# Designed miniproteins, single chains, continued (3), part 75

Each design is a single chain, and the fold is of that chain. pLDDT is the mean over its residues in the fold that is shown.

## One batch from the design tools (miniprotein)

Design m10764
Fold by ESMFold2-Fast:
Order: sequence, then C-alpha cells, then structure tokens
Structure m10764 (fold): chain A 79 residues (1-79)
Amino acid sequence: GEAYEKAEEYIEKAEAALKAGDSLAAARYAKKALEYALKDEDPIKSTGLAIRAIGLATEAALQGEKQGDEEAVKLGRET
C-alpha cells in the first residue's frame, strides 16, 4: 500500500544521506521509514522494512557520533 511505498522511499533517502555523510538527514529519513513501515497493515512485508529502518537509524547515530552531531545521535538512538 501507500505506507509501504513511502517506507521504501524513505529507506532509499536514508541510505543516500548516509553515503553523502549527512547523518542528521539519514536519522530523520530512517525515523520516517520506520513510522510508515509500522502503519502498513501487512506484518510480513512491513517487518523487513522496519528492521532496515532501525539498522539505518543505528548507522546514522554511529556516523553522527564520529562527526560530533549530537542531534543525529539522539534521533538515531530514539528510532
């Protein structure tokens, strides 16, 4: 559904932001991806996206810590 498609879109944006070194944008996109994955009514499909979103949020927090971006660390850990 639309929620699944938005979750995939935000996963792709989070991955692109991580590769670009934008930890804060990556953390924000990962959080949005998780929010949309959790809104999807298909638990089999949404579980995979939720796991990917949490993983990307963790990577964003770790990259943010190396950069001294306290907001990215906080947001990534909250996700």
Scores: mean pLDDT 83

Design m10765
Fold by ESMFold2-Fast:
Structure m10765 (fold): chain A 58 residues (1-58)
Amino acid sequence: SEADEALEKKAREIAKETGNDEAAREGAVEARKKYYVDGKSIEEALKVLEETTKKEVE
C-alpha cells in the first residue's frame, strides 16, 4: 500500500542516516500502530517514526 511504502522508505532513510537499524525498526513499529490501530494520518505516523527513532539513537 502507499502508506506501507511511505513508512518503509522513511525507516530506510533514517536507518541510513543514523546507522541504527534497530532504532529505525522500533520507530516503524510505533508509526504502524499510530496509522493502523489509532487511525492517525500517514503524515502523523511518519512524524512518530522520526521522533521515536531519534529518541532511541540519542
Scores: mean pLDDT 77

Design m10766
Fold by ESMFold2-Fast:
Structure m10766 (fold): chain A 69 residues (1-69)
Amino acid sequence: DPVARAKDVEEFIRLVAAEEVARLGRSTAENDPRLLKAVIEGAQAAKEAGLPAKDDAWKETLDNIVASA
């Protein structure tokens, strides 16, 4: 089922983005343009996938990363 597969991909992107934010931080990513680009693109993809609006910390983190683009 393509819809179920898309949902699994969205959940995976959410987990990967959360781990990248926790691990790299914005300041660390800024020292490596490739890492910064990957983090921004991952956060943007997570937002486009409709990942969670109800976790204020997660939403704020995604917004801050995308705003760094």
Scores: mean pLDDT 57

Design m10767
Fold by ESMFold2-Fast:
Structure m10767 (fold): chain A 79 residues (1-79)
Amino acid sequence: IDEKEVLVALGRMYRSLGDMFEKKGDYELAAEYYEKAAKLFEEAGDYESAKEAYEKAAEAYKKAGDEEKAKEAKEKAKE
């Protein structure tokens, strides 16, 4: 196992935490964990998973009422 595999594994764990908090209605925490997952996927070069995680973060930030962070995450998802 190397750093890339570790980053992907951590990203998947944080994505799962985001999914859990979103189901609980804790949208701010869900968005934070999705954003952490996206950054880890980006560092690993898994841009497909990073894009999906940023899209989930943007949606969660919108549900939390944080329009500024939602906009930022949406912009990251486009790249």
Scores: mean pLDDT 83

Design m10768
Fold by ESMFold2-Fast:
Order: C-alpha cells, then structure tokens, then sequence
Structure m10768 (fold): chain A 67 residues (1-67)
C-alpha cells in the first residue's frame, strides 16, 4: 500500500541519516558527503511521492555512510 511504501521510505531515510551522522563523527568525510547527496535525492523523491525511489536512495545512503 502507499502508506506502507511511505513508512518504508521514511525508515530507510532515517537509517541513512544515522549512518551519515556516524560517518561525520568518525571523520569519514567522503562517506558522509556521498551519503548526504543520496539522502538529499531520497528526500526529494519522498516529497514528490515516489516512495520506492526514496526507500532505495535511503538504503544506498546507509550503505555509503557505513562503507
């Protein structure tokens, strides 16, 4: 459902944000920068109602922040 897709997108973006913050704390600036760009794109997708793209970008942001 749209509500489930939206909740999944919000959860993925929140996880990506946590990973980006951790990368900043750790001094991993390249990882933090890449995660931030992916999260910016993901939030734009969320605002546009493209929840599947937002969820995918949130997950990519988390992976980038954890790398």
Amino acid sequence: SMAEDKAAAEAALKAGEAAAVRAVIDGRWQNASRAAELLRQGRAALEAGDYKTAAALGKQGAVAGEA
Scores: mean pLDDT 89

Design m10769
Fold by ESMFold2-Fast:
Structure m10769 (fold): chain A 97 residues (1-97)
Amino acid sequence: MEEIERLLEQLRAHLEAGDYAAARRTLVAIVQRMLTLPQEEAEEALKLLERTVEENRHLMSPEELALFERLIAELRWAIETGDRDAALARVERLLSE
């Protein structure tokens, strides 16, 4: 969890700076780490990610916000269903555009 909290702080800093490329790279790192965690820790990490995105909504364009919200939905589905490999592939695809 400490690594996830550190990555979330980096994500916030990048969003505040308007560096969306760095924000997306940090988000990929968060996702990759989150999908390797035990179920309970993955669920807590997801809550922290959702909170970080919500607190920083005003720093994102509508298009960036929609992308982040879609990624969070894919992560929630992966954690709930256990299909983590499929979720990671979808998240990476959404971020690679």
Scores: mean pLDDT 77

Design m10770
Fold by ESMFold2-Fast:
Structure m10770 (fold): chain A 63 residues (1-63)
Amino acid sequence: IELTEEQLRELAEEFGVSVSAVEGAARLISEGFSREVVIQFLVKEAGLSREQAEELVERLLAL
């Protein structure tokens, strides 16, 4: 699943993370990695809290 550059930018701005972090999370999801792996990636790479990472993953899965 590919996100548009606009969708990547909007999510990055909303969650206060880099576009590359959102892109990385979306890529992990499209490659079939577990929800926990994607959450851990966002916490580690983007500096999100677990709650924020869970919210972003839910938003990405809804697309």
Scores: mean pLDDT 81

Design m10771
Fold by ESMFold2-Fast:
Structure m10771 (fold): chain A 80 residues (1-80)
Amino acid sequence: SAEVEEAKKLLEEMEKKIDDLEENLDNMSVEEAVEKIKEIQEKYKKVLELYNKTKDEEIAEKLKKLEEKMAKVVEKVEEK
């Protein structure tokens, strides 16, 4: 469905933003890192809405993987 394709695109954009954040984390202020996290969380909310509408298992699995990846990045930001 169009909604599943939209969610997959948003998940790909989220993964890229998480990867970019992780790669540049040592060169960022805490404030800058928090702003990047907020941008990712906004995309997360949209994907969650699409998941709740579709109940697509591929969306759920990818979202879970990105949540785990994001948790690791947040831990690193908290240690700055």
Scores: mean pLDDT 84

Design m10772
Fold by ESMFold2-Fast:
Structure m10772 (fold): chain A 62 residues (1-62)
Amino acid sequence: NQLSPEAQQGAMLMMGRLFGTSDGNERKRVLKILSELSRKLGDAKTDEEVDQLIIEAREKLL
């Protein structure tokens, strides 16, 4: 289970958005995206699937 550099950067960006946001509503939105990602990761069967899910979650935060 090795994440691509793109997925690693995506995860770091998500963490940065979560801790960098002073707006409680935006923080809740980020947490909801992360919760949905966590559920989808439970169904993922390949490393490529995991990478794609993280990249898609990052795009939702942009």
Scores: mean pLDDT 75

Design m10773
Fold by ESMFold2-Fast:
Structure m10773 (fold): chain A 67 residues (1-67)
Amino acid sequence: NAEELKKKLEELIRKAVEAYMNGDYETAIKYYKEAIELLEKLVTEDPSYQPLLEGFKKNLAELEKKK
C-alpha cells in the first residue's frame, strides 16, 4: 500500500515540476495539491514524511502567490 502511494507521489511531483518549469502555475498548483493529499496519507503510515509534507505545503503557498 505505502509502496504504491510512493509511486503515485513520484509521478505527481514530476508533473508538478514540469508544469512549474513551463510557467503553467495553475497545473503546477493542481499537482502540488494532489501530492499534498497523498503525502497526508503517507504520514499516517510513516511519520518521517512529515518534513516533506510541510515542505510541499510551503511550496504550494509560494506558488499560489504567483497567480
Scores: mean pLDDT 81

Design m10774
Fold by ESMFold2-Fast:
Structure m10774 (fold): chain A 60 residues (1-60)
Amino acid sequence: MTTLTFEFDDVRKLIAAALDIIGDFPEAEISISGGTLTVKTDLSEEKLAELKALLEEYSK
């Protein structure tokens, strides 16, 4: 099990990222607390790289 934590300054970006994760990584468990998005999953290294790239797009 892998846990990823990302902080967002913009709630709209956080919500958009969460929706994309639900669509592309439906097996991932997500939770939101304040400006922080936490993702728990057993994804492969390849899928974890895709997930990190997705989150980095919203962090730009």
Scores: mean pLDDT 78

Design m10776
Fold by ESMFold2-Fast:
Structure m10776 (fold): chain A 71 residues (1-71)
Amino acid sequence: PDFEKLIKELEELIKKNPNNSVLWADLGAIYQRAGEFEKAIEAYKKALEIGYNPVAELNLIAAERNQVLFK
């Protein structure tokens, strides 16, 4: 998977739509899949700050758990 390309694409979309919580949640999911758990947690937290998203909340919990288990 080309995570670097997907991250850049999402970052560009977020620059145009910074208040779209779904884009922040998607960025978090890509970071989590890339093993970047700290960055995933930050992106999910940003998504939740903008708008409540239960999927982002569940994914945040999973990313925080993964950070603890693999450190």
Scores: mean pLDDT 76

Design m10777
Fold by ESMFold2-Fast:
Structure m10777 (fold): chain A 142 residues (1-142)
Amino acid sequence: MVEIRPAEESDVEQVQALLDQEFGKPISLEELRELVAKQSADDRLLVAVEDGEVVGTVRVRKVSDDVAELSLLAVDPRYRRRGIGRALIEAALELAREAGAKTVRLEVDESNQGAIALAERAGFRPVSLTENNVLVFELELP
């Protein structure tokens, strides 16, 4: 059974390894430790845990009064197609709603077909493509 919860200090090294594998070091270990230590209603790192192993992550951050952003969305390749990415997004959307956000934004590299399909299935719509070939998705919260 996969558990989704806020990240703890004991998760940080496993989260770092997963993010390094998927994104090529998007955040330093020191920055990740600070993120986990300073979590609030407006900035959370969620982990998916199975048998004590971190198998997925997502960050949800309220960036303005009405907008939250999802980032650091990763699922261990060995655990893909088990609904973990969907469960992480759904948990992050609930936290965004609780924080008072009306719109949630997600940026995905256009080559990441799996993440694009996951965003579309979660109800996100593409709104722009950046010069760096990043698709910007938005979802309006009910």
Scores: mean pLDDT 83

Design m10778
Fold by ESMFold2-Fast:
Structure m10778 (fold): chain A 66 residues (1-66)
Amino acid sequence: SAALLERAREHLRLAEQAIEEGDIEAAMKHLQEAIRAARQIPDLAARQALMERVMELGRKIAEKSR
Protein backbone atom coordinates (compact mmCIF):
# COMPACT_ATOMS: atom_id res chain seq x y z
CA SER A 1 0.00 0.00 0.00
CA ALA A 2 1.27 3.45 -0.99
CA ALA A 3 -0.35 4.89 2.15
CA LEU A 4 1.58 2.49 4.42
CA LEU A 5 4.85 3.25 2.61
CA GLU A 6 4.26 7.03 2.96
CA ARG A 7 3.34 6.60 6.65
CA ALA A 8 6.49 4.56 7.38
CA ARG A 9 8.72 7.08 5.55
CA GLU A 10 7.08 10.04 7.34
CA HIS A 11 7.64 8.47 10.78
CA LEU A 12 11.28 7.65 9.88
CA ARG A 13 11.78 11.30 8.86
CA LEU A 14 10.18 12.52 12.11
CA ALA A 15 12.29 10.08 14.16
CA GLU A 16 15.51 11.41 12.52
CA GLN A 17 14.40 15.00 13.19
CA ALA A 18 13.66 14.14 16.84
CA ILE A 19 17.13 12.55 17.17
CA GLU A 20 18.71 15.77 15.82
CA GLU A 21 16.68 17.81 18.35
CA GLY A 22 17.69 15.48 21.23
CA ASP A 23 14.08 14.36 21.84
CA ILE A 24 14.75 10.66 22.43
CA GLU A 25 11.19 9.91 23.62
CA ALA A 26 9.68 11.38 20.43
CA ALA A 27 12.30 9.58 18.31
CA MET A 28 11.40 6.21 19.90
CA LYS A 29 7.65 6.77 19.43
CA HIS A 30 8.09 7.67 15.74
CA LEU A 31 10.41 4.68 15.24
CA GLN A 32 7.76 2.36 16.74
CA GLU A 33 5.10 3.82 14.40
CA ALA A 34 7.43 3.33 11.39
CA ILE A 35 7.95 -0.34 12.40
CA ARG A 36 4.16 -0.80 12.76
CA ALA A 37 3.52 0.59 9.27
CA ALA A 38 6.48 -1.25 7.67
CA ARG A 39 5.33 -4.65 9.02
CA GLN A 40 2.05 -4.22 7.11
CA ILE A 41 3.78 -3.62 3.73
CA PRO A 42 3.44 -6.73 1.49
CA ASP A 43 6.37 -5.76 -0.80
CA LEU A 44 9.37 -7.56 0.73
CA ALA A 45 12.04 -5.29 -0.82
CA ALA A 46 10.32 -2.09 0.39
CA ARG A 47 9.75 -3.58 3.86
CA GLN A 48 13.42 -4.68 4.15
CA ALA A 49 14.68 -1.21 3.09
CA LEU A 50 12.46 0.44 5.73
CA MET A 51 13.58 -2.01 8.44
CA GLU A 52 17.26 -1.35 7.58
CA ARG A 53 16.58 2.38 8.13
CA VAL A 54 14.80 1.54 11.41
CA MET A 55 17.93 -0.32 12.61
CA GLU A 56 20.18 2.61 11.61
CA LEU A 57 18.04 5.13 13.54
CA GLY A 58 17.75 2.72 16.49
CA ARG A 59 21.56 2.65 16.73
CA LYS A 60 21.67 6.49 16.72
CA ILE A 61 19.07 6.60 19.53
CA ALA A 62 21.11 4.09 21.58
CA GLU A 63 24.30 6.17 21.11
CA LYS A 64 22.53 9.38 22.25
CA SER A 65 21.10 7.55 25.31
CA ARG A 66 24.62 6.91 26.71
Scores: mean pLDDT 86

Design m10779
Fold by ESMFold2-Fast:
Structure m10779 (fold): chain A 81 residues (1-81)
Amino acid sequence: MSKEELEVEQSLTMVRISAIVSLEGEEKERVLELAEEAIRAVREGDRERAIEALRELAEELERLGDPAGAETARKAAEILE
């Protein structure tokens, strides 16, 4: 794994932990699904798919009232650009 890929996975791990602690039901499931999609894309070397999933994750977190999580996901997408 590149250093950039490792930083993105660490950011996604923090987002997942936050979602597990603070969210319930469908909202938690959706955030976790988007984070898992981003992690899979990073591990598969599909940077375009990873960036897309991270941007969708950022939009969902912003919609749910988590601006810090949204910023983390957006920053991760920028690392892969």
Scores: mean pLDDT 82

Design m10780
Fold by ESMFold2-Fast:
Structure m10780 (fold): chain A 70 residues (1-70)
Amino acid sequence: SESERRAAEAVTEQAIANAKESVENGVATLRNAGRHLSPELAVEVARRVAEAVPEAKAAFLAVAEEFEAA
């Protein structure tokens, strides 16, 4: 669980950095890496990126909903 939290943190940092350059690249980062996280952690990461990158908020909230449905 702690290693999963560290993985989620790394994915969050990467997705934020990529989303600041391109919303599409940030979303792709989370969709690819998020599959290796629990659904709960993937949703948490998506919501955290949405808060950190306002221009990407709608896209990452949609990704959070997608992981919640999985």
Scores: mean pLDDT 82

Design m10781
Fold by ESMFold2-Fast:
Structure m10781 (fold): chain A 82 residues (1-82)
Amino acid sequence: SLDELRERVLELLGDEIPDTSLDEQAANAARGDARGRELFARMEKEPLTLDEVVEEIKRLAEEYGRTAALSFLGTLARHLAR
């Protein structure tokens, strides 16, 4: 479920995955949004497991920080919400 996805992402992010500089946060939020939209478009054609989605967000967080991961999650949540 969306609540399970959100819980798992927040647990993975914790306080140990840093955010980038303030100037980079806007760009990284945009990267997260773009990848979230892309993943949602893929899910419409090919169902993904919760574990696959969490792994994608984790990779994004490690590359572009917390803000990118939260932006990705927010974009997916908006599209998956019913």
Scores: mean pLDDT 75

Design m10782
Fold by ESMFold2-Fast:
Structure m10782 (fold): chain A 66 residues (1-66)
Amino acid sequence: SSLREKSREIRELIEEAARAKLEGDEEKAQKLMEEASRLLSETTGLPLAAARQLVEREVEDVIREA
């Protein structure tokens, strides 16, 4: 898949995680964030820990803008 397609998939997972957090579904949010972090790490070559921090920040930004 293209980097553009993977970027969109990661964005969609982040948006779903933010929605799950707003709905109080922490288990669903955690699973979606972990999937996004794994995909981001695999796509960019970033360490998983770094990808996880970026995903967490992006989810927080989405929630703040809602």
Scores: mean pLDDT 84

Design m10783
Fold by ESMFold2-Fast:
Structure m10783 (fold): chain A 74 residues (1-74)
Amino acid sequence: SEAEELYEEAVEEINKAEAAIAAGDLAAAREHLEKAKELLKKAIEAGLDPRKATALAIRIIGVEIDLRLAEARA
């Protein structure tokens, strides 16, 4: 479904954000994180399973915290 395709794209983007944080590329991490948020929003609007949506939203929040801490340390 469209919701599942958008969800898979959001997961790929959050994986890229985590990798960028680990590499110290905070600008790329921010770009991928914002893209993951937008894709998750679109997936929810398209009817994504609420349990999948909640799990990914929690992961996105964790990555946002990690990014903000890394940006504050830079």
Scores: mean pLDDT 91

Design m10784
Fold by ESMFold2-Fast:
Structure m10784 (fold): chain A 61 residues (1-61)
Amino acid sequence: SIEEFVEEVLKEAIELHKQGKIEEAEKLILRGGNRLARDFGLSSEEVAKLIEEIVKKIKEE
């Protein structure tokens, strides 16, 4: 599901952030957004909102 995919991306991005791999985490999030658009048919606006939510959760960590 979309939720499962977003949670997987979030978990991996948080782990990369904890390792100090900030650039790798950012690239993972961008790739995740591209996959959401391609595989799940989400609009650019929907993808942008999900990426924004993921970034906020990483910062709260």
Scores: mean pLDDT 77

Design m10785
Fold by ESMFold2-Fast:
Structure m10785 (fold): chain A 117 residues (1-117)
Amino acid sequence: MRLVDAEIRVRAADAEAAAARLAEAVREVGGEVRRLSPDEVLVTLRDTSLAEAEAAAERIGAVAEELGAEAELVSVSDPAAAPGLLRALGAARTSLGGTAGGGAGGGGAAYVKAKEG
C-alpha cells in the first residue's frame, strides 16, 4: 500500500480564518494546519492514500478560491503523486502561474532524476 505525505501552502489575507476553513477541509484525512505568518498557512497531509490526498487537495483549492487566496504544492514524499495533487488543487480554477523563469527547473524534477531502488 502506497501512502503519501504532502505540504500545501495557502497565502491568504487572514491566515487565522483560512486555517479554520482548511482544518475542516482536511479533517477526514487527519491533516495538520499551521499558521506560518499572518498571511500564510501550511497544510500537511501525512500517511494519506493518493486518492484521499487528491480529494483533500481539491478541497484546499476550493477553499483558497473562495477566500481569494493562493494555494501551492510545497513538497510531496512521492513525486509520482505531484501531478495528481497539482491537478486537484487547480480543479476549482486553472493552476496558478509559476514563479520560475525558463532557467529554473521544478524541485520535483531534480528529485525524480536521483531515483534508485
Scores: mean pLDDT 71

Design m10786
Fold by ESMFold2-Fast:
Structure m10786 (fold): chain A 91 residues (1-91)
Amino acid sequence: MLEEAVRLAREVADMLGLSEEEKERIVELLEEIARLDPEVFRLLTEMLRAINDGDYETASALAAEIGKRMNIELSSVLLEFLERVLEALKA
């Protein structure tokens, strides 16, 4: 699971032209999310797959489900992850 999520995240980052430092930080955040909430990690992995496949309807639904699982510790890590992904999508 983690290897697949890392691969998907790196593929999305490569398509968006992110630096190696930015890719490494995204991977670190993804690993931290996996530690804090394995279910949110699973949902994020599915969301990354949907984004990579161009299935934005599924990605949006998964983002909403992730939002329902927010807590203080997870919130800060998840917000940094999502901010980095959204910033990349705007480039």
Scores: mean pLDDT 71

Design m10787
Fold by ESMFold2-Fast:
Structure m10787 (fold): chain A 60 residues (1-60)
Amino acid sequence: MKKEAEELGEKVAKKIEEMIENNIEVPEEALELVKEGIDKYLQEKFEEAVELFKKALELL
């Protein structure tokens, strides 16, 4: 799950970067989910981080 969380986190970051480059507003809900996912990753709760990053991607 750690590698999966890292890969999903990178995918979310790239998607957000693309949206900013195209002057598209990033949903606040997606940013909050990313923040929660990072917090879970830092707590070594990788499965929870993966689920949060997946939810963030669905909003992007």
Scores: mean pLDDT 81

Design m10788
Fold by ESMFold2-Fast:
Structure m10788 (fold): chain A 94 residues (1-94)
Amino acid sequence: KKLEEELKKNPNNADVYYELGLRYLRSGDYEKAIEYFEKAIKLDPNNADAYATLGEAYYRLGDFEKAVEYAKKALQLDPNNARARELLERIEKE
């Protein structure tokens, strides 16, 4: 409810799109999660966590090539990003 109200007030708020992406990721709606993370990245291209979670959503859909691409992008922005490192470790061991 608060995130939807915040979007009405601030439609360019990257953090609100990122939080919506996280909610859809947690509910298993990976396609919707991707849509919202892409909007977050468009507004804030330096958000390493948004790239890492976009990679996680692609991993959950079985798109390992996209998952690796976005995890590496997250690490380019923040080499200490734990989500991106854990995602690459999971894929590398496959």
Scores: mean pLDDT 82

Design m10789
Fold by ESMFold2-Fast:
Structure m10789 (fold): chain A 69 residues (1-69)
Amino acid sequence: MTKEELLEEARESIRAGEEVLEEALRTGSVEKLVAAALLYAAASNLADWAGDEELAEEARELARRALEA
């Protein structure tokens, strides 16, 4: 897996997390809040492996906020 592939997967995981979080907030689903947080956590790890500290930190913050919702 290349750095570019890791970054693309990280951004896809963030997009998926956003969609799941939006649905969770509309429906009140705790399971979907956890799913969104896991998608953001995966994005953070992928971004970190790619060397993109800014994206990794952004994704980590998104995961944290999803769990607090």
Scores: mean pLDDT 83

Design m10790
Fold by ESMFold2-Fast:
Structure m10790 (fold): chain A 70 residues (1-70)
Amino acid sequence: SAHLEEGKRYYEQGRYIEAANAYIRAIHEDPENWEAWENLGKVFEKLGMLDKAKEYYEKAKEIRKKKGIE
């Protein structure tokens, strides 16, 4: 989605709050977008919010498992 790509661009620029907002929008459009959940986890890891990062990584893993990717 456009929001997923926007989030990646913000992340590459070190603009983690804007990256998180873009990934959240991508998740609102498609809650099964595992890549948006995984990238949101990476943002929260960069922000030092490790518990939230773990939660988002677990969501991404669960979705990937359902889709047969793992």
Scores: mean pLDDT 87

Design m10791
Fold by ESMFold2-Fast:
Structure m10791 (fold): chain A 66 residues (1-66)
Amino acid sequence: SAEAQALHQQGVALAQQGRLDEAIAQYRQALALDPDFREAWLNLAGVLAKAGRHGEAARYGRRAAE
Protein backbone atom coordinates (compact mmCIF):
# COMPACT_ATOMS: atom_id res chain seq x y z
CA SER A 1 0.00 0.00 0.00
CA ALA A 2 1.00 3.65 -0.37
CA GLU A 3 0.92 4.03 3.43
CA ALA A 4 3.22 1.03 3.94
CA GLN A 5 5.59 2.39 1.27
CA ALA A 6 5.69 5.83 2.97
CA LEU A 7 6.44 4.26 6.38
CA HIS A 8 9.19 2.15 4.78
CA GLN A 9 10.75 5.26 3.17
CA GLN A 10 10.69 7.03 6.57
CA GLY A 11 12.39 4.00 8.13
CA VAL A 12 15.14 4.08 5.47
CA ALA A 13 15.76 7.80 6.10
CA LEU A 14 15.90 7.26 9.89
CA ALA A 15 18.29 4.31 9.50
CA GLN A 16 20.59 6.46 7.32
CA GLN A 17 20.61 9.02 10.17
CA GLY A 18 21.61 6.29 12.67
CA ARG A 19 18.23 6.56 14.41
CA LEU A 20 17.91 2.80 14.56
CA ASP A 21 15.10 2.39 17.13
CA GLU A 22 12.92 4.89 15.23
CA ALA A 23 13.70 3.11 11.93
CA ILE A 24 12.66 -0.22 13.52
CA ALA A 25 9.33 1.35 14.62
CA GLN A 26 8.60 2.65 11.09
CA TYR A 27 9.45 -0.72 9.46
CA ARG A 28 7.22 -2.54 11.98
CA GLN A 29 4.33 -0.18 11.15
CA ALA A 30 4.86 -0.76 7.40
CA LEU A 31 4.75 -4.54 7.99
CA ALA A 32 1.57 -4.23 10.11
CA LEU A 33 -0.09 -2.69 7.02
CA ASP A 34 1.58 -4.98 4.45
CA PRO A 35 2.99 -8.26 5.85
CA ASP A 36 4.13 -9.30 2.33
CA PHE A 37 6.43 -6.25 2.02
CA ARG A 38 9.68 -8.23 1.65
CA GLU A 39 11.91 -5.15 1.33
CA ALA A 40 10.67 -3.97 4.74
CA TRP A 41 11.40 -7.41 6.29
CA LEU A 42 14.95 -7.29 4.89
CA ASN A 43 15.58 -3.70 6.01
CA LEU A 44 14.14 -4.42 9.47
CA ALA A 45 16.50 -7.41 9.78
CA GLY A 46 19.45 -5.23 8.72
CA VAL A 47 18.67 -2.47 11.22
CA LEU A 48 18.12 -4.99 14.04
CA ALA A 49 21.56 -6.49 13.28
CA LYS A 50 23.15 -3.01 13.38
CA ALA A 51 21.42 -2.43 16.74
CA GLY A 52 23.00 -5.68 18.06
CA ARG A 53 19.65 -7.50 18.16
CA HIS A 54 20.92 -10.49 16.19
CA GLY A 55 18.26 -13.02 17.27
CA GLU A 56 15.45 -10.76 16.07
CA ALA A 57 17.40 -9.93 12.89
CA ALA A 58 17.68 -13.65 12.03
CA ARG A 59 13.93 -14.20 12.59
CA TYR A 60 12.92 -11.30 10.30
CA GLY A 61 15.51 -12.30 7.68
CA ARG A 62 14.00 -15.80 7.52
CA ARG A 63 10.50 -14.32 7.12
CA ALA A 64 11.75 -12.24 4.15
CA ALA A 65 12.97 -15.47 2.46
CA GLU A 66 9.39 -16.84 2.29
Scores: mean pLDDT 85

Design m10792
Fold by ESMFold2-Fast:
Structure m10792 (fold): chain A 91 residues (1-91)
Amino acid sequence: TTSNINGYLQQGLNVMQQGADQSSQGTPEGGQIAQGSGQGLSNTAKSNVPSLAPQFDQLSQQLSGVSTQVGQQVSQQINSIISQISNIVNN
């Protein structure tokens, strides 16, 4: 159901936020955590909201570009992607 999907998407966003926080602290795994969660959200969107799937795919691809990096700049980029996904989910 839609309510179950919204709950899953919110949990995915929370995991991405944890990845961003870890990346800002210099933890290399932070970007990888965010990427994994972003890919999960993209897969959920493809199954349940196909019209939004290309946008989720593009955001997941952007996470792949930063997953091997660390620091405040990477954290800010992950947070920007989280904001974009959150706007899609809430609208």
Scores: mean pLDDT 70

Design m10793
Fold by ESMFold2-Fast:
Structure m10793 (fold): chain A 63 residues (1-63)
Amino acid sequence: IEEAAKVMSPLGLAMVATTAIRKNIKDPEKAKEYARKVREALENGDIETVQKIAKEAGLEELA
């Protein structure tokens, strides 16, 4: 199970989300909150939340 989490590349997903947040979200406070949520989700193995945050960061750019 722990090895399965590694295969899913939780760190890779977190990096993608963090990069999207930094590049697409211009509000520093909002960026901090998203980064915090990504970190917490990563620690809990909640990949779905990490993906959701990465997607929302991209959608913020569209707005």
Scores: mean pLDDT 65

Design m10794
Fold by ESMFold2-Fast:
Structure m10794 (fold): chain A 60 residues (1-60)
Amino acid sequence: SEALIHELRTLPGEEAAEAVRNAAKQLPEISEEAAREAIDLALQGDREGAAEVVRRAVEE
């Protein structure tokens, strides 16, 4: 979870989106809806928005 958030803040948008896709397949805490939102934000260059969506999805 922390590693994914770091990747979202440091990787280019396309690579950040791929990291979210791969993490969503392994982490059930990241719902399909949350993964889609984070991917869209990462592709738009909103790294903090993408990281926040993932953080919220995995924090319980």
Scores: mean pLDDT 77

Design m10795
Fold by ESMFold2-Fast:
Structure m10795 (fold): chain A 84 residues (1-84)
Amino acid sequence: MKLSEEELELEVERALVLMRASVVRLAIERLDLPEEVRREALELVERAIELVEEAEKASLEEARRLVEEARELVEEAERLIEEA
């Protein structure tokens, strides 16, 4: 199996987004957050994971867009938790 430089970069980005999403999910479970914040952050993380899964089946260009969108969703979830 051979990965191009772009494919390897995308694979790393995808793995980082999934790792961050997992950390956010753990924070939601362990922190005493307001119910509204918990619900909104969970929805963002679940959507981000869905986009990363879609990216696995997509073309390189489409996968890159999906992973970038997923990153933005995870960043928003992280912000909501930190500001709570």
Scores: mean pLDDT 83

Design m10796
Fold by ESMFold2-Fast:
Structure m10796 (fold): chain A 82 residues (1-82)
Amino acid sequence: SMEEAEKYRKKGEEYFKKGKLDEAIKEYQKALQLDPNYKEAAENLTKVEKKMLEKLKADPNASITEIIGAELRVIGAELQLE
C-alpha cells in the first residue's frame, strides 16, 4: 500500500498545482488512509487546507460557518503532523 499511497500523494500534488483544492484534499486523505505515517502527504494536506482557508477568507460569498470549518480543518491537519 506504500506504492498506492505515493500514487494518491502525486495526484494530490497535481490537483494542488492546478488550484483544485477539494480534489487535492481527497487524494491526500486517501494517501493518509493507506499510510497514516506518510509525512509528505500530511504536510501537503496541511498546506492545501491553509490555502482553502485563505481562499474562503478572501471570498465575499463565503459564510462564517464555511470559514470556521476550514479553520478547524487546518488545526486538525497541523495536529496530525505531531
Scores: mean pLDDT 85

Design m10797
Fold by ESMFold2-Fast:
Structure m10797 (fold): chain A 55 residues (1-55)
Amino acid sequence: GPSAEEALARARELLARAEGVSEEAVHDAQMAIKLAEQGDVAGALAALAEAERRL
């Protein structure tokens, strides 16, 4: 699976895509960033999946 660094990069890219489109996706992407920074890769990926579904 992806590393915490890879999850963080994906979360930052998704945050940029979500800004101006969906406030819920922005929130989920920000949560993914926080989880990835804490080393919770599984939690970060789950938050990323929710953000992607809102776009």
Scores: mean pLDDT 83

Design m10798
Fold by ESMFold2-Fast:
Structure m10798 (fold): chain A 62 residues (1-62)
Amino acid sequence: MKKIQEAFSELVELVNEAMELGMDPNLANKYLQEARKKAYERDLEGLEEIVEKLKEEIEKKK
């Protein structure tokens, strides 16, 4: 599960960055919940999709 843990850690950092940019805490929590579900299910592809979506949202807010 090393790669899943790395992707999850990256997602947590992105969520923190998004919150600093003014993302609604409820939406941030929703991303974290979905990410935890994907990590628990060992769905690396699904976790990477969430990471990519969050990166796009952050770039749009900059």
Scores: mean pLDDT 79

Design m10799
Fold by ESMFold2-Fast:
Structure m10799 (fold): chain A 68 residues (1-68)
Amino acid sequence: SMLDEIRELLEEYLELYKEKNPDLSEEEIQALEKRVEETLEIAKTMSEEEQQVLKRLLEHEIKRLREE
């Protein structure tokens, strides 16, 4: 489902962000994980069109992180 794809992209973003920021504290990591969970909950309330936009946005942000 689109929601499963969004979850996978959010998890990929989180892992990539942690890799790019190795000095993150446990508290900062927990806050980031909470933000990811909140985003997924919001995504559940979105229309299919809005979920497609979110998916494309996440793919773009992941690409940006990889290029940095």
Scores: mean pLDDT 86

Design m10800
Fold by ESMFold2-Fast:
Structure m10800 (fold): chain A 74 residues (1-74)
Amino acid sequence: SEVEELEKELKREEEEVKRLEEEVKRLEKELEENKDAPKEELEKLKKELLEKEVELGLALIRLGVLKTVLERLK
């Protein structure tokens, strides 16, 4: 079933969003706890945070699209 396949994809995307949200929170905490760290270390953490925020944004878009498609099929 097309609906069953999309529901599996939706669950996968929900798990990915949760994982990325946890990674973003962890990096935000690391930046706050290490604000006195060397500039190079802080810049690396900021870059990693930005990369994860972009990945989270894209995953949220995919999740929204999947939910919309499933609503149309149900």
Scores: mean pLDDT 86

